Designed miniproteins, single chains, continued (3). Designs and how they scored, part 115

Each design is a single chain, and the fold is of that chain. pLDDT is the mean over its residues in the fold that is shown.

## One batch from the design tools (miniprotein)

Design m11991
Fold by ESMFold2-Fast:
Structure m11991 (fold): chain A 59 residues (1-59)
Amino acid sequence: DALRAEIAAAEAEVKAAHERFGNSSAQDWEKVSDEHAKTVKENRARIARLRAELAAQEA
């Protein structure tokens, strides 16, 4: 349950980052682009670890 909640939260952060990036102005694009890339990379790595733990727990 806790692992699934953390995965969902990390996936929601990736979705929110995509939404912020898509709605950014041209002047803010560089800053939003850097934050987007960092957020997506960190959360995808976290999701991969949490999914592996969940799979091991459910086996």
Scores: mean pLDDT 78

Design m11992
Fold by ESMFold2-Fast:
Structure m11992 (fold): chain A 71 residues (1-71)
Amino acid sequence: PPPKSTEELLAGLQKYIDLMLQSAEDNNHSMESVIKALEWVEKEILEDPSLSEESKKAVVDFIKEKKAEIE
């Protein structure tokens, strides 16, 4: 049966991104720090053998969309 993990993973990632953006705004940091954090998460997800290929693709696509919004 397909796990609900992809939707839950994306929801958790969205919350994490929101927290990172708020922290960057509060500290007057450049959006480059957020972009680097997203690139690190993308690499970690691709290297995780416990995640399905569909979950990895969904997370990578989601991060690419978020990076495009910030850039």
Scores: mean pLDDT 75

Design m11993
Fold by ESMFold2-Fast:
Structure m11993 (fold): chain A 74 residues (1-74)
Amino acid sequence: MSRLEIIGELSAAVAAIGRKYNLSPETTQAIMNIAVDALDTGDIEAAEAKLRAMPELSEETVKEVVAKLKEILA
């Protein structure tokens, strides 16, 4: 799968989570930046730590983002 195809899947997943949890566009974009960094580094643990550092995100939201990162980047 190309980098662009994976970014497309990440973008769709992050946008869906943003809508589900009523996140701001800025927060949704921050999650997307973390997701792209995880794609480039392969470090999902670092991505989870960054998501947990975001005060706007609940534990449930963090878990759903991490699950999607594992699914798409596996």
Scores: mean pLDDT 85

Design m11994
Fold by ESMFold2-Fast:
Parts: C-alpha cells; sequence; structure tokens
Structure m11994 (fold): chain A 100 residues (1-100)
C-alpha cells in the first residue's frame, strides 16, 4: 500500500504541473497529451507494485476517472474545475494514507 500511495502522490504532483502549464499557455492539445502519458505511466507503476489486485484495480479506476475529468476540464477551458479535481484527488490520497 505504501508504494501505491507514493505512486499516487507523484501522479498528483505531476498533474499540478500540467495544470499550471495549461493555465499559462492555454495549450489544450499539449495538456491532454501529457495527462494521457502520465495516466499510462501511473497505471503501469501500480500494476507492477506489490499491492493486492483488488486495491490495484480500485486505485487504477480512480486514476482513470480523475484523468477523464481533467481532460474534460481542459477541453472546456475550465481552470477552476481542473484545480478542484486535483484537490479532490489529493484528499483521496490522504484518506488512503490514513488506512495504513
Amino acid sequence: MEEVIKILREYAKKVREIVKEYKKTGDVEKAIKELEELEKETIEKIRKSKAPEEVKEEVIENVRTITKRLKQAFKDKDYEKAEEEVEKFEKYIEELEKEI
């Protein structure tokens, strides 16, 4: 579980960097591409972890869900919604950490 939390924290940190860059440039195509690459990398790291399969699938589903919502926020040029989704995901990571 600790390894998964570390992976999720790295994902959240990189997502914040993508959102900051997107707010500066307005480059939707670049933001979506970077987010999709990050999603693939994050899912691969989770699948290679030693966590139980049930935990992996739940966490992967949450990563996919937030990535989908962030991509939609970028397409809508809704910076506030993008920041809100990142904050919700960071809270999700904090709740997971409390279970350790």
Scores: mean pLDDT 84

Design m11995
Fold by ESMFold2-Fast:
Structure m11995 (fold): chain A 83 residues (1-83)
Amino acid sequence: AVTQEEIDRGVLDIVLGVAKLLVDKGRGAEAADFAIAMAERLLAQGVDPALVAEMLERLAEYLAEAGYDEEAARLRARAAEIR
């Protein structure tokens, strides 16, 4: 049976995947805005803050590797706040 945690992890994986596609298209600022907006919605729905923080941290690393250092710092700051 699929648990709520498995559903939440799957949704976070989809969010991360979409955000990475935006980064790959040179749209790193939009990727960061999208990820933060989705993080706020998921937190409001009761998704585990630790899982949301992990997604934001993974995307921040990807953004930094692509040269979006300011966007990466913004995601890391938000991840630290919600832990």
Scores: mean pLDDT 89

Design m11996
Fold by ESMFold2-Fast:
Structure m11996 (fold): chain A 95 residues (1-95)
Amino acid sequence: MELSAEEKKEMMRLIAEGKTLEAEELAREKNRLMDFFTLSMLSVVAAVAKTIEKKTKNPEEAREFAKEQIRKIAEKLGIELSDEEIEEIVEKLFK
């Protein structure tokens, strides 16, 4: 069975919080490791966004980059995120 949109959103939150193993276990249980791999791109986004912040000294530019990449990840997963949900995920990535 496919992961629901709500389950995919929860996996995004878990990965953003650094709980990658918990997200992987959920994906394994549902036999959806490819969705997990797409979601794991959030860790790369966090690393790149922090590099942008350090290089540009502009936290706003780093956050805008993260928002854009989160939207692209959601599109690949076939889910729609509200602006509020995107902001929540961005806040978790930068904590």
Scores: mean pLDDT 75

Design m11997
Fold by ESMFold2-Fast:
Structure m11997 (fold): chain A 60 residues (1-60)
Amino acid sequence: MEKERIKLLREVALRWARENYTPEQVAEFEKKLDELYEKTNDLDEFLQGIAKIVTELELS
């Protein structure tokens, strides 16, 4: 099961967000990332979900 790898990617993505976004954007990213983590069991789907979250934050 890919959930263990997804958990590690979540931590890496959150660390990256803290270095590249404002505190408010990091909070929004973390919220959306947690929702994605709860709903996703596929690694590729999780990665594409992260890309969508990043795009939404950058367009805001």
Scores: mean pLDDT 80

Design m11998
Fold by ESMFold2-Fast:
Structure m11998 (fold): chain A 65 residues (1-65)
Amino acid sequence: SHHERHAESVRENAAALADFLGVSPEAVLKYAEALLEAENDEEIRELLLRRGVSEETADRLLALG
């Protein structure tokens, strides 16, 4: 699906996106996983926080979508 393709693209470009956003590549990979599991931004944010991503980093990652 388009959603799965978007998540795959984020995962493939994790290092570049991490550099662009000023976050860890690990945080970007967690975001790609959350995109596959969650239905909306609120659920994505909650998954990121549960997986150890800071609120600031989660908000930066959500700004990509």
Scores: mean pLDDT 81

Design m11999
Fold by ESMFold2-Fast:
Structure m11999 (fold): chain A 68 residues (1-68)
Amino acid sequence: SKHDELLKRFVDLVKRADKYIQEGNLKEAQKVIDELQRLVEEGKKLGLPDSWIESARSAIDRIKQKIA
């Protein structure tokens, strides 16, 4: 389903962002963060639960703190 595909893609992108941060590729990490933010908006449009949207935004904020 579109929901399952979005959830899997979100997890994969979080792992990709962490890898870029560990490698010092902050520019690529920022691009992945931007994509994660777009997926959250897409998830909201698709009607994913508010609990997931909140958790996803929290995960993005934690990643953003690592590159600030």
Scores: mean pLDDT 87

Design m12000
Fold by ESMFold2-Fast:
Structure m12000 (fold): chain A 104 residues (1-104)
Amino acid sequence: MIDEIVEFLKKHPEFALEILRRALEALRAGKPDTEVLQEIYEEAKKRGLTDEEIGALLLFVSLAIGAARGGSPAVQEQYDALLEKLKEAGLDEIVAAFEELRSA
């Protein structure tokens, strides 16, 4: 699961960064988490992403939102593990946006 997210982000780094920034803006505007995730799903589908790529993107954003909402220890652990892998991969802009999304 985490490795699939990292491979997706390496393949579509600019799109992932755009989606994280849009999600952050929407959450800060008080939009419900479910509505934010639905909008991400629709945008990814419009861009022709595969079901596997859409799944990876939604899990990625859901981990950040879940951590921000005080999610379970398992969610926090998965978020931290993914963040560490992103740092190791040199995806610095995605790391920054992912950390900001957790803070929303």
Scores: mean pLDDT 81

